# Designed miniproteins, single chains: the designs that were tried, part 58

Each design is a single chain, and the fold is of that chain. pLDDT is the mean over its residues in the fold that is shown.

## One batch from the design tools (miniprotein)

Design m1995
Fold by ESMFold2-Fast:
Formats: structure tokens, sequence, C-alpha cells
Structure m1995 (fold): chain A 96 residues (1-96)
């Protein structure tokens, strides 16, 4: 389903970000922030979660939570399946 495909894309994105060296994670921040404002809600949500993962890996817990809350709002506004919304909520709880 579209919800399962988006969840898989988010999971792969997070794993990719967390596998990168700190310098590469930091270099991606402005790109991910720009992508989190993309008019395509799936692109924006995936980027916002990846941004949260990058901030978390860099030790910026506050900005990680803000990015995940942004992803949650985007998912709710776009009418994403509850499975996607719950998945993002669990990620936010994990970093808090």
Amino acid sequence: SMGEELKEAIEKGVETILSLPEEEQRALLPWLERASRHPDPEVAIEAAVALGAAYYALGDRERAIEALEHALRLAEEAGMPESVIEFIRRLREEVE
C-alpha cells in the first residue's frame, strides 16, 4: 500500500542518515530542511523525518523533536494513513 511504501522509504532514509559520518550528516541539514518544505507531501515527510534523524545523530535532541513534530503535522495535514502517523509518532517518542 502507499502507506507501507512510505513507511519503508522513511525507514531506509533514517538508516541511511544514521550510517553516514557526522560531517556528511551535518552537510545534509540544509538540503533536508529545504526538502521538508517540498510541495509533494511524501517527499516533505520523508525529508522531515530524515532531518530529525540527522539532528538526533548530531546530538541536537531539541531540533530532532522539532523536525519529527513537523513531519507529524505534514502527515496529518496530507491525510496520510494512521499507520504512517503512528510510525512517525513512535520515532518522536524514541528521541524524546
Scores: mean pLDDT 88

Design m1996
Fold by ESMFold2-Fast:
Structure m1996 (fold): chain A 77 residues (1-77)
Amino acid sequence: FSSEAERRGAELYEELKVGDMFKVRPEDNPGVTPVGPDLTGRAAELPALLRDGAGPFPALSEILSDEEIADLVAYLS
């Protein structure tokens, strides 16, 4: 990884099982129910969705810090 933020973002992505809920990366294959929106080519929307929630998914702003959201942005950029 080019930075510690990218590494932490990758760890958070796997820990939260984001690829199981949302299709963000080409290799992601969401398999959990409910399944979130298809974010292919729209990865920049994921941090806001995790912060604010969307549809059946609760807002994670109470458990994700601003730094953790920034780490996810660094990983997905």
Scores: mean pLDDT 68

Design m1997
Fold by ESMFold2-Fast:
Structure m1997 (fold): chain A 75 residues (1-75)
Amino acid sequence: MEKALEEAKKKKEAKEELEGLIIQGKLVEEGKTGLDEKEYEELREEIEKMSEEEKQKLLQIRKEAEEKVRKELLA
């Protein structure tokens, strides 16, 4: 019983981490540095409704933005 609950908890934590990365990708897409509480809540609801393809797209946007910042810091 405990082992099954622990595995479910790990999956939830992984989902929350992934959601955070997707939020960062959305911030990059919109050119924002942060969100207010209402925008954050609305974005979470949008993420729950997003297809896997849209989620991957936002993760890619975040990754590309991170690489761009790294290149600018190295230049």
Scores: mean pLDDT 74

Design m1998
Fold by ESMFold2-Fast:
Structure m1998 (fold): chain A 95 residues (1-95)
Amino acid sequence: MEELKKEAKELGLEYAYYTGALLALVGEPFDEEAEDSLADMLAKTVGVEKEEAKEAFREGAEAAKRGEISLEEARRRAEEALRRLRELLAELRKL
């Protein structure tokens, strides 16, 4: 059970990171309200600190700006992290 909670936190931060990278790569204006909303959601659902989620977003965006992450990788990894997180949260709700 504690291992599942830890995995949920790690997946939430991975989702934030690759979402930040994806937004930077598609040239969408970084919306402070969207960042705050997603960080708040992750804090409430997986128990990450809101500032940890915001930092993950910023790190992903900066890595993408440096050319360290491709658009394909950012999209694929964000989608995979979100899918796995949803599955894990469903399992946690059964306990």
Scores: mean pLDDT 78

Design m1999
Fold by ESMFold2-Fast:
Structure m1999 (fold): chain A 108 residues (1-108)
Amino acid sequence: KPVPVTVAKSEPVTLAPGETATIRLTNDLPVDVKDAVVAISNGSPAPATVSFEVRVNGKLIASGSLASGETRTVSLGTLKPGDVVEIKATNTGSAPATVSAAVTGFVD
């Protein structure tokens, strides 16, 4: 029976205007995680837009933008043990932005 799991979760990262940061989340579980998703959140209290790219093991899966208070969910499929999810976030606004990410899925 599939059991929901949190694979990894970032601490909030603060980005100055024009700053880019990479959040790296690894599947440290000894098993495959199925129907994995990454949720990316812009928790900024001031209006700030963040652009993002999601990569799994260096392969681009999705890209987009997040307004203040927005969360986007990206489907990742199956994550093998040791697979790395990278979120590259850039603050495209004029105010500081705060970004966080979490990877969740199911194990058998």
Scores: mean pLDDT 87

Design m2000
Fold by ESMFold2-Fast:
Structure m2000 (fold): chain A 102 residues (1-102)
Amino acid sequence: MSAPEVLVSWLEPAEVGKENTLQSFVSNQSPEQITVTWLRNGEPVSDVYITEPQRGTTTGLYFTVSYLKIVPDPSDKYSVEVQSPALSEPLVVEATEEGSKG
C-alpha cells in the first residue's frame, strides 16, 4: 500500500509574534478516510480548519488540506499527525520555520 505524503508549510515567512497560518497538504492514491490532527507541544489543538477530501483532476490523487492560524512563539512546537487505514502507525511531521515534508 502507498503511504500518504504530508507537506507542512507556512503561508508567510515565520516571524515570532506575527500572526501566520500553518498549512498541511496530505495526498494519497486511494479515497481512504484520513485523520489529520494538529499538535501543540504534543497536545491536540481544536482551532483547526480541515477541508473535505478532494480529488486532483490531473493527477487522480486524493488530497486533504488543513489550516492552523497561530502567532509563532519559540516556546511552542507544532506537528501534524496523520492516520489512514494504510498506515500501521501514525505519521508525524514537525512544523519548522522553513517548512517540513514527511
Scores: mean pLDDT 71

Design m2001
Fold by ESMFold2-Fast:
Structure m2001 (fold): chain A 66 residues (1-66)
Amino acid sequence: GIEEAAKAGAEAGRSAALARNPEASEEDLQVAERSGGMDGRLAAEELGAEKGAELSRENARKQGGE
């Protein structure tokens, strides 16, 4: 859902910021988390709504013992 995309985006943002600048301050990392989380949320709402449905179906298939 949107919350999952926001959380994944926040984690990706933090990881990318650390990879780009290992000396990044905690404030810089929090900004990256907020930006990544916002991007993830917007992607889920505007670009990922239909893909979210596909991912949900694929995840159900994997849980069904592919």
Scores: mean pLDDT 70

Design m2002
Fold by ESMFold2-Fast:
Structure m2002 (fold): chain A 85 residues (1-85)
Amino acid sequence: MREELLQKLVEKAKELGITLEQFLAGLILGGKVEVPEEVLEELREREAELKLSEEQREKAIAFYNSLPEEEQKLLQELVLEMLNG
């Protein structure tokens, strides 16, 4: 369910000491979530502003890899909706 996934993401981001936006950016930069090339380039330009440590990025990716396949697909859909809607 969309709200349950969002809650898990918010809680994990909080555990890592980052925002949900920073968490999702870490997944996109890590190649786990597909976004339009223009969005990926924008995030690369703003990478220093994200203040995301290598450890935080790795833990975000590890959390993504621990999610069931259905939740990974839902996360992909959710990110694209947030960017396009």
Scores: mean pLDDT 79

Design m2003
Fold by ESMFold2-Fast:
Structure m2003 (fold): chain A 126 residues (1-126)
Amino acid sequence: MKIIEIDLTNASDEELYALTARLYALQQINKGKKLYEEGKYDEAIKVYEETIKQLDSLPETPLLYRTKGIAYLNLGNVYLKQGKYDEAIKSYEKAIEYFKKAGDEVGLKISQENLEKARKEKEKAE
């Protein structure tokens, strides 16, 4: 049985910090998802907004952009569930922007589909 050891001794302090911050952000996104599933929409929104704000302090990378895209996509889903269509649309537009910067075609497609859904629900409600 071969033990796989992750050697981080050659990583820069900045790279290690950015990796740790992104892993923490993904943990917070999962926390937001649980709050959403529990119907705690305002708490889920706060977790996603705080996570996005923390990511804004990090160096721009494709992995950072992908994580921001996921956070904005989930934020849009909470707003859509609350019937806050303008906030949902804005959040999905931000998700699209970040998934384009990340080169994440799957995230881009999902965000575009959810944006179209939010626009249709807004038109139907107005």
Scores: mean pLDDT 83

Design m2004
Fold by ESMFold2-Fast:
Structure m2004 (fold): chain A 100 residues (1-100)
Amino acid sequence: MLTDAEVLAGVGDIYLAIGNWAMEKGDYEGAVELYKKAVELFEQAGDLRGVARAYLNLGKAYEKLGKTDEAKSWYTKALEYARQAGDVELEKEAEELLKK
């Protein structure tokens, strides 16, 4: 049975997927807006892993826009949420991106 939180997280995953497609097409500003919507949905769902994934992708989009300091800020937030979620792979990815 899907809860309201599971529905919100599912819509968040759709926004992440569309944002990833925007990144592939070079629409980095569009990707930022889509990833921000994903963050809002995952936050409403209480999905810490979803929030971490969305912040990680938001950082990657900002890096493509040449906004390196903003990208590092998003990677730091992604790392904090990944640690709270217990997602070792997301934690490792955020740590590796922060070493740049």
Scores: mean pLDDT 87

Design m2005
Fold by ESMFold2-Fast:
Structure m2005 (fold): chain A 91 residues (1-91)
Amino acid sequence: FEEELDRLLERAGVSREEAEELADKMTQDSLDKAAKEFPDFAEEAKKRLKNETKDAKYLRMYFAILTEVEGVPVPVAVGRVLRLIGDELDR
């Protein structure tokens, strides 16, 4: 996933640091919304994020750039992320 992320970063003109900040902000905004309806679920999700793998982090950054920087519609961006996961599992 790191190579695919690096190619997207170069194409989009975004630094890795900016992509990480964008992904973290999107995740935090989602958790804040979830906490209003499902506080126990939001706390569990926060604990899981502390143990996040590098691959999971790279996928969050990839999705954030596609949707927020390149303006890719969410269903299309989800499809691209799922394809990227499938390609990695086939290697």
Scores: mean pLDDT 76

Design m2006
Fold by ESMFold2-Fast:
Structure m2006 (fold): chain A 63 residues (1-63)
Amino acid sequence: SLAERLKNEATAEHIARVAALLRADGHRLTVTDQQLAELREGLKALGLSEEEAEANVEALRAA
């Protein structure tokens, strides 16, 4: 659907922006390895390539 495509395209940028804002405010974003693995699979299911999904997970881990 169009909504799924827009969510798919925006997800990486939104994750990176949120992580950057939290770091700037001195807050930490903590996510478990299991949640990161689930995010990766979810992003691939939404149509991201394996490399794109991995980049999104790495951005979240860096927070």
Scores: mean pLDDT 63

Design m2007
Fold by ESMFold2-Fast:
Structure m2007 (fold): chain A 69 residues (1-69)
Amino acid sequence: PSDAELDAAALIVHAATIYVEARNAKTKESYEEAIKDLKRLLERAQSLGLDDAVAFIEETIKKLEEELK
């Protein structure tokens, strides 16, 4: 794989891990922290032009925001 493919995969795995940990904790605070951390990963993915990682992280943030309702 290219360096960009490896970077995208790493960001996606990191985002998935944040999501799973927040879902396991199931507290408003854990979801708010996860969204904050995911937004940092989103900024990194955007700066690197990693479109697949951007899409995955944006969708993950939306899922956690829905759980906060």
Scores: mean pLDDT 85

Design m2008
Fold by ESMFold2-Fast:
Structure m2008 (fold): chain A 106 residues (1-106)
Amino acid sequence: APPAVSVSDLTVSPATVKVGEAATVSATVRAAPGVTGDILVTAILLDANGEGVASASATVPAAASVTVTVSVTPTKAGDYTAVVIAIDPAARTSARSAGVALTVTA
């Protein structure tokens, strides 16, 4: 059976930004039949140690497929991995995307 919520097609544009410039994180959120209401979506930038250093959140309606876009603005140069977590608060279920690289220059 498909998961209640899933996240796929994670992209970060541009893949390289300067400190203080926004990167757009985009992902596809899918809800299984019968999932209703709002899904909470959080994009997180993980540093080289796997620590969350920046995040942005959005809410999307439960649908068979919906594209979410959020902007994250890094404050330090370095190599980061962006991930997206989708949470269905009604069912208390969550899904996490694969990671995508973001390079931040000074």
Scores: mean pLDDT 82

Design m2009
Fold by ESMFold2-Fast:
Structure m2009 (fold): chain A 70 residues (1-70)
Amino acid sequence: MEELREKAREYGRKAAELFRNATTKEQIDEARKYFDEAVKLLEQLGDTKAAEELRKVGDENIRKAEERIA
């Protein structure tokens, strides 16, 4: 359980970093993959609260990245 949770945290952190550094739509799509996998892992653990929180953070990061490159 803890191992999957740490994996989700690592993927979430990588996604956030990729979103922050993204300058193209392709890079945003790559960051999305890490984010989606992190959310999936939290859902597998039954941690609905953490999964929902991560979705909100991801949506915010995607919005900011898209506005930055627009």
Scores: mean pLDDT 79

Design m2010
Fold by ESMFold2-Fast:
Structure m2010 (fold): chain A 89 residues (1-89)
Amino acid sequence: MKIEEKIEELLKDPNATPLDIIRAVLEVYIELGEHPEIARRGLEFLDKVKEYEEKRDYDAMIDDYKSLPPEFKEFLEEVRKLIEKVKNK
């Protein structure tokens, strides 16, 4: 299945959250080998969120969030461009 098609399906799904779209794009970047460390770290953080919430360890959650690469903001800009590309088709 084409990753762009998966993103398009998520954009058409009214129940898809922004996090669902971000997760899908992170999976795309890992598959393409683009910013794989940033993408993998982001996915790891999302998976750990459930653990932090269960433990009610919000300090650890915030610390882990702050440990994400400083280039993550630029990565989100690339995510935005990819979404615009799919949306404009």
Scores: mean pLDDT 70

Design m2011
Fold by ESMFold2-Fast:
Structure m2011 (fold): chain A 75 residues (1-75)
Amino acid sequence: NAAFDEAARLARQAAELMGEPTLAENLVKTIERAKEDEFDLGVAVVAIATSLVAAQNEGKEEEKALFERALDALS
């Protein structure tokens, strides 16, 4: 569970720094579902990767790095 807890923490922090509290809540819920159901792991990875691309497109390097670390935690 430590890997999922770390991924949820990092994804939440990144989304909150982007000013996206709804995204932060949705990412945490998606990652928590992946913790309980292996089929939801792909959904969590895609959601974090999509958020990473959004941060990259906005030039938000700190937020991008936090999403990269969240993906690494799930790998």
Scores: mean pLDDT 83

Design m2012
Fold by ESMFold2-Fast:
Structure m2012 (fold): chain A 63 residues (1-63)
Amino acid sequence: SLSELAARVKALLKRRGIDLKDVDEDVLREMARELGVSLSTVRQAVQQALYEESKKEVKEYLE
């Protein structure tokens, strides 16, 4: 799912010490290669990760 891919993107960025806001085209290409998905899919996953991060500060998920 896109959420699972977003979680993997966050883990990869944390491992590399890169903030979500500092993701450029080169980082996107390296993540696409590492995750075995298309560049457009990684771009969508980064957008999903940014959206989830913004929502965590405004709305607490109750599970």
Scores: mean pLDDT 76

Design m2013
Fold by ESMFold2-Fast:
Structure m2013 (fold): chain A 56 residues (1-56)
Amino acid sequence: SSMREELEKKALEGLKKSKEVTENNDDTAEAGLKGKEISGKPLGEWGRLEREESEA
């Protein structure tokens, strides 16, 4: 069960770092997020959830 938590934590860290790079280069974010998948969900889906939570 710890393996699943580690995967999600690593994914969140990667997403956070990608976010920082996106502020410097919008193009880089698209390339970095392509093909990524976390816990059965694409990395883009996680970013979308975060955005929706911020609006809520």
Scores: mean pLDDT 57

Design m2014
Fold by ESMFold2-Fast:
Structure m2014 (fold): chain A 88 residues (1-88)
Amino acid sequence: MQQIQNQYMQLSDEGIDYSSRTMQLIRNNAPVDDIQRQIDRLRQVRSRIQDISDQARSQGDTTTADSGNQIVDRLDSQIDRFTQQVNS
């Protein structure tokens, strides 16, 4: 229980940090490869949050599972937006 909660919190924080860094790189017209690398890191965070959400659901922790799904949806929206900005 405590381990899943700690992993969930760390990944949520990583997602926020990578999103913030991605926005700064885009604003500063950084190389596309640098921006794409941060987007790829967001995709990895998204996948791991989904895994934790699935594990929580299997243990009957629907609250943690639902929270994970909300973050996944948010990250998917941000990833789509950043990917579109890089390709423009």
Scores: mean pLDDT 82

Design m2015
Fold by ESMFold2-Fast:
Structure m2015 (fold): chain A 68 residues (1-68)
Amino acid sequence: MSKEELLEWIKEKLKEKELPLSLALSIYVLSEGDLELAEEIIEKLKTLKNKSTKEIQLAILELALQRP
């Protein structure tokens, strides 16, 4: 995934109100320079469609903490 594709995906989710701005910024910042992590986060989010924002934030944090 390119950084442009990641930005467009984030913009679409923000417009759909599926992703709060703070979470979108966290994804972008945490994945800076690591596109594999960004893709893993996006794939994880697809599996969490029915989960609350807090549950999604915890899942992202768990993925980030597994990276050195």
Scores: mean pLDDT 66

Design m2016
Fold by ESMFold2-Fast:
Structure m2016 (fold): chain A 64 residues (1-64)
Amino acid sequence: SRLEAIFQAFDFDGDGTIPVHFLPYVFRGLGLPAPTPEELAAVDRDGDGRIDWAEFRALVERKR
């Protein structure tokens, strides 16, 4: 799907995660409102500055 293709394009390391700071750009590419700073902090549960596919998909669904 387009969503998976976009996630994979930003997964530069191929480890199944993307940097949280790229999310505003990804969301603009999807035509969705950018996540708030609070939403970005909430999805980065591990505090490592990265988000996995399940977290990314859940955040996208919340913004529809």
Scores: mean pLDDT 74

Design m2017
Fold by ESMFold2-Fast:
Structure m2017 (fold): chain A 95 residues (1-95)
Amino acid sequence: PPPITIPLDDDELLELAKTLPPRARGLLLEVMDVLGLIEASPDKRLSVEEVEKLISDERMRELIRERAPDGYVTAEQLREIAEEVLERILAEELA
């Protein structure tokens, strides 16, 4: 499958979600919710604990813990991790 890029615009993100299989779509919608909370945060970050409560995918939670050693997740980090997880889900779904 082609590489996945998560759009910066919410409308474009929702359009991308409509094109994805149910598992990948569910994860992208969860990521959208977390991105909204990060943007609403004064420091433009959320704690790993808050992100894990909103993300159901175990692999994504593991990567977030691994790549956010300071215990905080930025929008850029979340997008990078989500793109990697989405690519793997799509590779498994299209196999």
Scores: mean pLDDT 80

Design m2018
Fold by ESMFold2-Fast:
Structure m2018 (fold): chain A 80 residues (1-80)
Amino acid sequence: SMLEEVEKKIEERGEKLRAEGASREEMEAHFKEFLQTELELDEETAERVVELARRAATDPSLEPEAQELAELILERLEKK
C-alpha cells in the first residue's frame, strides 16, 4: 500500500540520517521534503501529514484503533 511504501522510505532515509548524526528536527525536515518532492504535496499539507504521522507513531494517548484511523486520515491527506 502507499502508506506502507511511504513509511518504509521514511524509515530508510531516517536510519541513514540518524547514522550520520542527524537530529530529530532534520529527519522531520527530510520527511516533509519527501512528501513535497515525491508525493507533490503543498507545504501546508506536508506539515499536517508530518505532524499526524509523528502523533500516530509516538503519542501514548493513541490507542490501536486511533492509530488505524490516523493512518487512514494520513492516506487521505496524501491523496488530496
Scores: mean pLDDT 61

Design m2019
Fold by ESMFold2-Fast:
Structure m2019 (fold): chain A 77 residues (1-77)
Amino acid sequence: SLDREVRVSMARIAKSVGELTLRKAEKEGNEKLVKLSKEMIREAEEMERAAREGDEERYRESLERYKELLKELNEEK
């Protein structure tokens, strides 16, 4: 469905943000940001799995965890 395609696309964008953050963190030698970025990538991958399976509740839960990781990223600056 279109809703599924949108959720999958959003999960892929979330993963790309995590991957970009990871590359920057690795270049800067920031071990805490490296760990946080890897957790963001993992949650984004879980969002994509949930979206593909049509599990809207699990998608929402993974999205909320991803948002919490983004908040932690901003607070550590």
Scores: mean pLDDT 86

Design m2020
Fold by ESMFold2-Fast:
Structure m2020 (fold): chain A 62 residues (1-62)
Amino acid sequence: MKLSKEELIFLQELFGLEKDGVFDERTKVAVKGFQKLSGLKDDGVADEETIKALKELKEKLE
């Protein structure tokens, strides 16, 4: 996966998961949920478009 630990923790925080920075099944479901909210394909794969959308959301919430 191309998500940094910081991006994983941010995603986990957004979905109320434990912020352990580990990509497990719960985190994969959160990726799918984020993809649906962002209008992306919800395959649970942290591709370039998913990472870009996550970074843009993080910048808006800062």
Scores: mean pLDDT 76

Design m2021
Fold by ESMFold2-Fast:
Structure m2021 (fold): chain A 79 residues (1-79)
Amino acid sequence: SMEEQRIDELMERLVREGILTPAEAERLRKEMLEGKVSAEDVLRWVYEKKGIEAARITTDIIINVLGEGTLVLVLKQLE
C-alpha cells in the first residue's frame, strides 16, 4: 500500500541519516504498520534515546515523507 511505502521510506531515511540502526528501524516499522506506534511516538522515542538534534532531523524527515507538519509543535514541546 502507499502507507506501507511511506513508512518504508521513512525508516530507510532514518537509517541513512544515522538516527536509527537497521534493527531499530525494523522494529519501529513493524509497530507502525500494526498501529501500535504513531509518527509522534517515533519522534518522542528518538528524542529519549538519541537526543534533541536527532529529534529535529527526525521531525524534518517525517514532515517530508508523511506530510505531518503538526510534528513541529511536538518538537517544540520537547525543547
Scores: mean pLDDT 86

Design m2022
Fold by ESMFold2-Fast:
Structure m2022 (fold): chain A 66 residues (1-66)
Amino acid sequence: NELEEEEKREIEKLRELAAKNPKARLEEVEAETVEEALEYQEKLQEELKEKGISVYVLPKKPVEDV
């Protein structure tokens, strides 16, 4: 849980930045880990570079249905 807490802190920082910058987009993706979300963010960021839009991607909490 140590790494998970650090990841949460970074996510909170990104949320605060996105809240202060309305031009920034905040996307939640279906990812089990922050690493997966970061890979998705890199792809989105490259696509949106031409539009000058900053994107922050957050991992959506995993759903467990037994």
Scores: mean pLDDT 62

Design m2023
Fold by ESMFold2-Fast:
Structure m2023 (fold): chain A 74 residues (1-74)
Amino acid sequence: MEEEELDREVEYALLLIKYAITKNYIRKHGLTEEDLKEMIETLERLLSVARELGLPDDFIAQIEKEIEELKKKL
């Protein structure tokens, strides 16, 4: 039984929700350097979990691209 994999899937879902909430917060309240750093950290964790779950290469590449674009704004 792979309870650790189920917990990892839950972590992935929570990270997606956090990313969506953060993005919506920035849209309503404006973008700060701290918000950018938090988004980058959230996406980097999301990328790590996505790789561990064996998600498709195209999806992984999309997350990596978003991280790179956000880092360019710092």
Scores: mean pLDDT 73

Design m2024
Fold by ESMFold2-Fast:
Structure m2024 (fold): chain A 77 residues (1-77)
Amino acid sequence: YQKVLDDAIADLKSMGMTEEQAREGIEIGASYVGTAPYTEELQKAADEIKKRLGFTTTQAITAAGYGMEVQKARIYS
């Protein structure tokens, strides 16, 4: 779990996000796990991240995907 979270934060920071922005994007992505089919969850999470944090489409999709990964690791570890 912790390694997945740390790696996600590091990668998002390399894309120009602050640690605070990376963590918030990850949390938004995580909140969508189990709500819909994967593709729909990913798209909805990315749309919310763009709206709330002002990320680009690429940054938002990346953060959403990492957030969903972190949440799954949290549940299954």
Scores: mean pLDDT 77

Design m2025
Fold by ESMFold2-Fast:
Formats: structure tokens, sequence, C-alpha cells
Structure m2025 (fold): chain A 65 residues (1-65)
């Protein structure tokens, strides 16, 4: 949702990878079996500097698959 994208962007802009991972795994209930992948993907997105709605939505959808 737009709210989920906005919340995840707040963590990413703050450089809070642990908070971003907690939000995805605990609040959005993504599979815990993918916790390492979630952290790696978040670090890659943060390093890219692309915090667009499209980039954040693509991350969430990829991690849900």
Amino acid sequence: SDEDVARLREFLEAGDIAGAAWFLLDELRLPRSRSGEVVDRLRALAASGDFSDAAIRALIEELRA
C-alpha cells in the first residue's frame, strides 16, 4: 500500500536497515525464512540511493514472491 511504501522509505532515508527489516518481517509479515535475503536486499537498495515508490514497491513484491 502507499502507507507501507512511505513507512519503509522513512527507515531507508534514516539508514535504519534493522528497522526496515523489522517492518517487513514483523509488521508486513513477510516469510521469516527469507530474513537474510530481506537484509541483503535492503542494503542493496540503500546503497543504490533509489528510494522511489517504484523501487520500494518492487522490493516488497519481490520479497512476497
Scores: mean pLDDT 80

Design m2026
Fold by ESMFold2-Fast:
Structure m2026 (fold): chain A 68 residues (1-68)
Amino acid sequence: SLGTKEQVRERLRKELSKRKLKLSKEELEYLLKQAPSEELRELIREHPNASEEEIKAIREEIEREKAR
């Protein structure tokens, strides 16, 4: 299952901490502005380096938050 927001956040945190990635400042700022909850914004700020797949996962969480 997709799990709760807490489960997704925990998985992303573990995955991001194991990988050396680079995220553009522009993409990071875009994601921060799109994230409606402070929880998601904090998660994004903690992991400024992320893969395209991880960015996609974060974007999906933002869309879910907006739909709520």
Scores: mean pLDDT 60

Design m2027
Fold by ESMFold2-Fast:
Structure m2027 (fold): chain A 88 residues (1-88)
Amino acid sequence: SMEEIEKKRDEVKKLVSEAGQNVRKALELKGTDEAKKYLEEAIKNLEKVSQYDPEKGEKARKAAEDAVKDPKAFSTFAKIMIDIVNEI
């Protein structure tokens, strides 16, 4: 139904938003134990995205791991997140 499609979109948008916030926080706290925790939370959110789209979820997970090491890689991660939201 259309209601089920809207619910799916809202759930994915929430997961993507939370993952993006966690990756940004991990990057800001780079080199700390707290940064590792935020990355782990982001990966959990992206694993849930993989339940809707395994290929996009895996691509996003790899991009998140790259993004926490390099601010330049964050732009690529952000684009992937936007693409997931727009394509669902």
Scores: mean pLDDT 83

Design m2028
Fold by ESMFold2-Fast:
Structure m2028 (fold): chain A 57 residues (1-57)
Amino acid sequence: SEMDEILKEINELLKNASDEVAEKSEEIVVRVLTKPNPTVEDLREALKEVKKLVESE
């Protein structure tokens, strides 16, 4: 699914991330996935936030 593809991209970004960035990124993703009706758009916004965190290192 498209959601699985986005999650795979997030996981690839986190392979070389610090533990702090990985933990913050996991919190962002979990918040989306625990919504009553999570959308692909919600995960795309999570991906953008994860990219910002990784780039800030």
Scores: mean pLDDT 81

Design m2029
Fold by ESMFold2-Fast:
Structure m2029 (fold): chain A 92 residues (1-92)
Amino acid sequence: DFLQKMLESSTEAIVKDALAKARARLKAAGKPLTEEDILEEALKIVEDLRKQAVDQSKEQGLETPASQLSLQALDNAIKELKERLEKLKEEK
């Protein structure tokens, strides 16, 4: 499915960028660079981006297929990061 592959590609890019920013923020703050801390910080970054995107969409009153795809990619990125964090906590 073309739309599914586009969504997966967008989701992967969001996750990769969030993980890189999470590592940079933790390092700058002098905090441990554990996989759990990185995933938790990355999750916060993506959740903040999603909230900003929703707030901007509501203020402008515009819903486009592109904005809907972006929100779906953000939702999928949040889900992926949560699943990774849950697995890490279960497996230690």
Scores: mean pLDDT 79

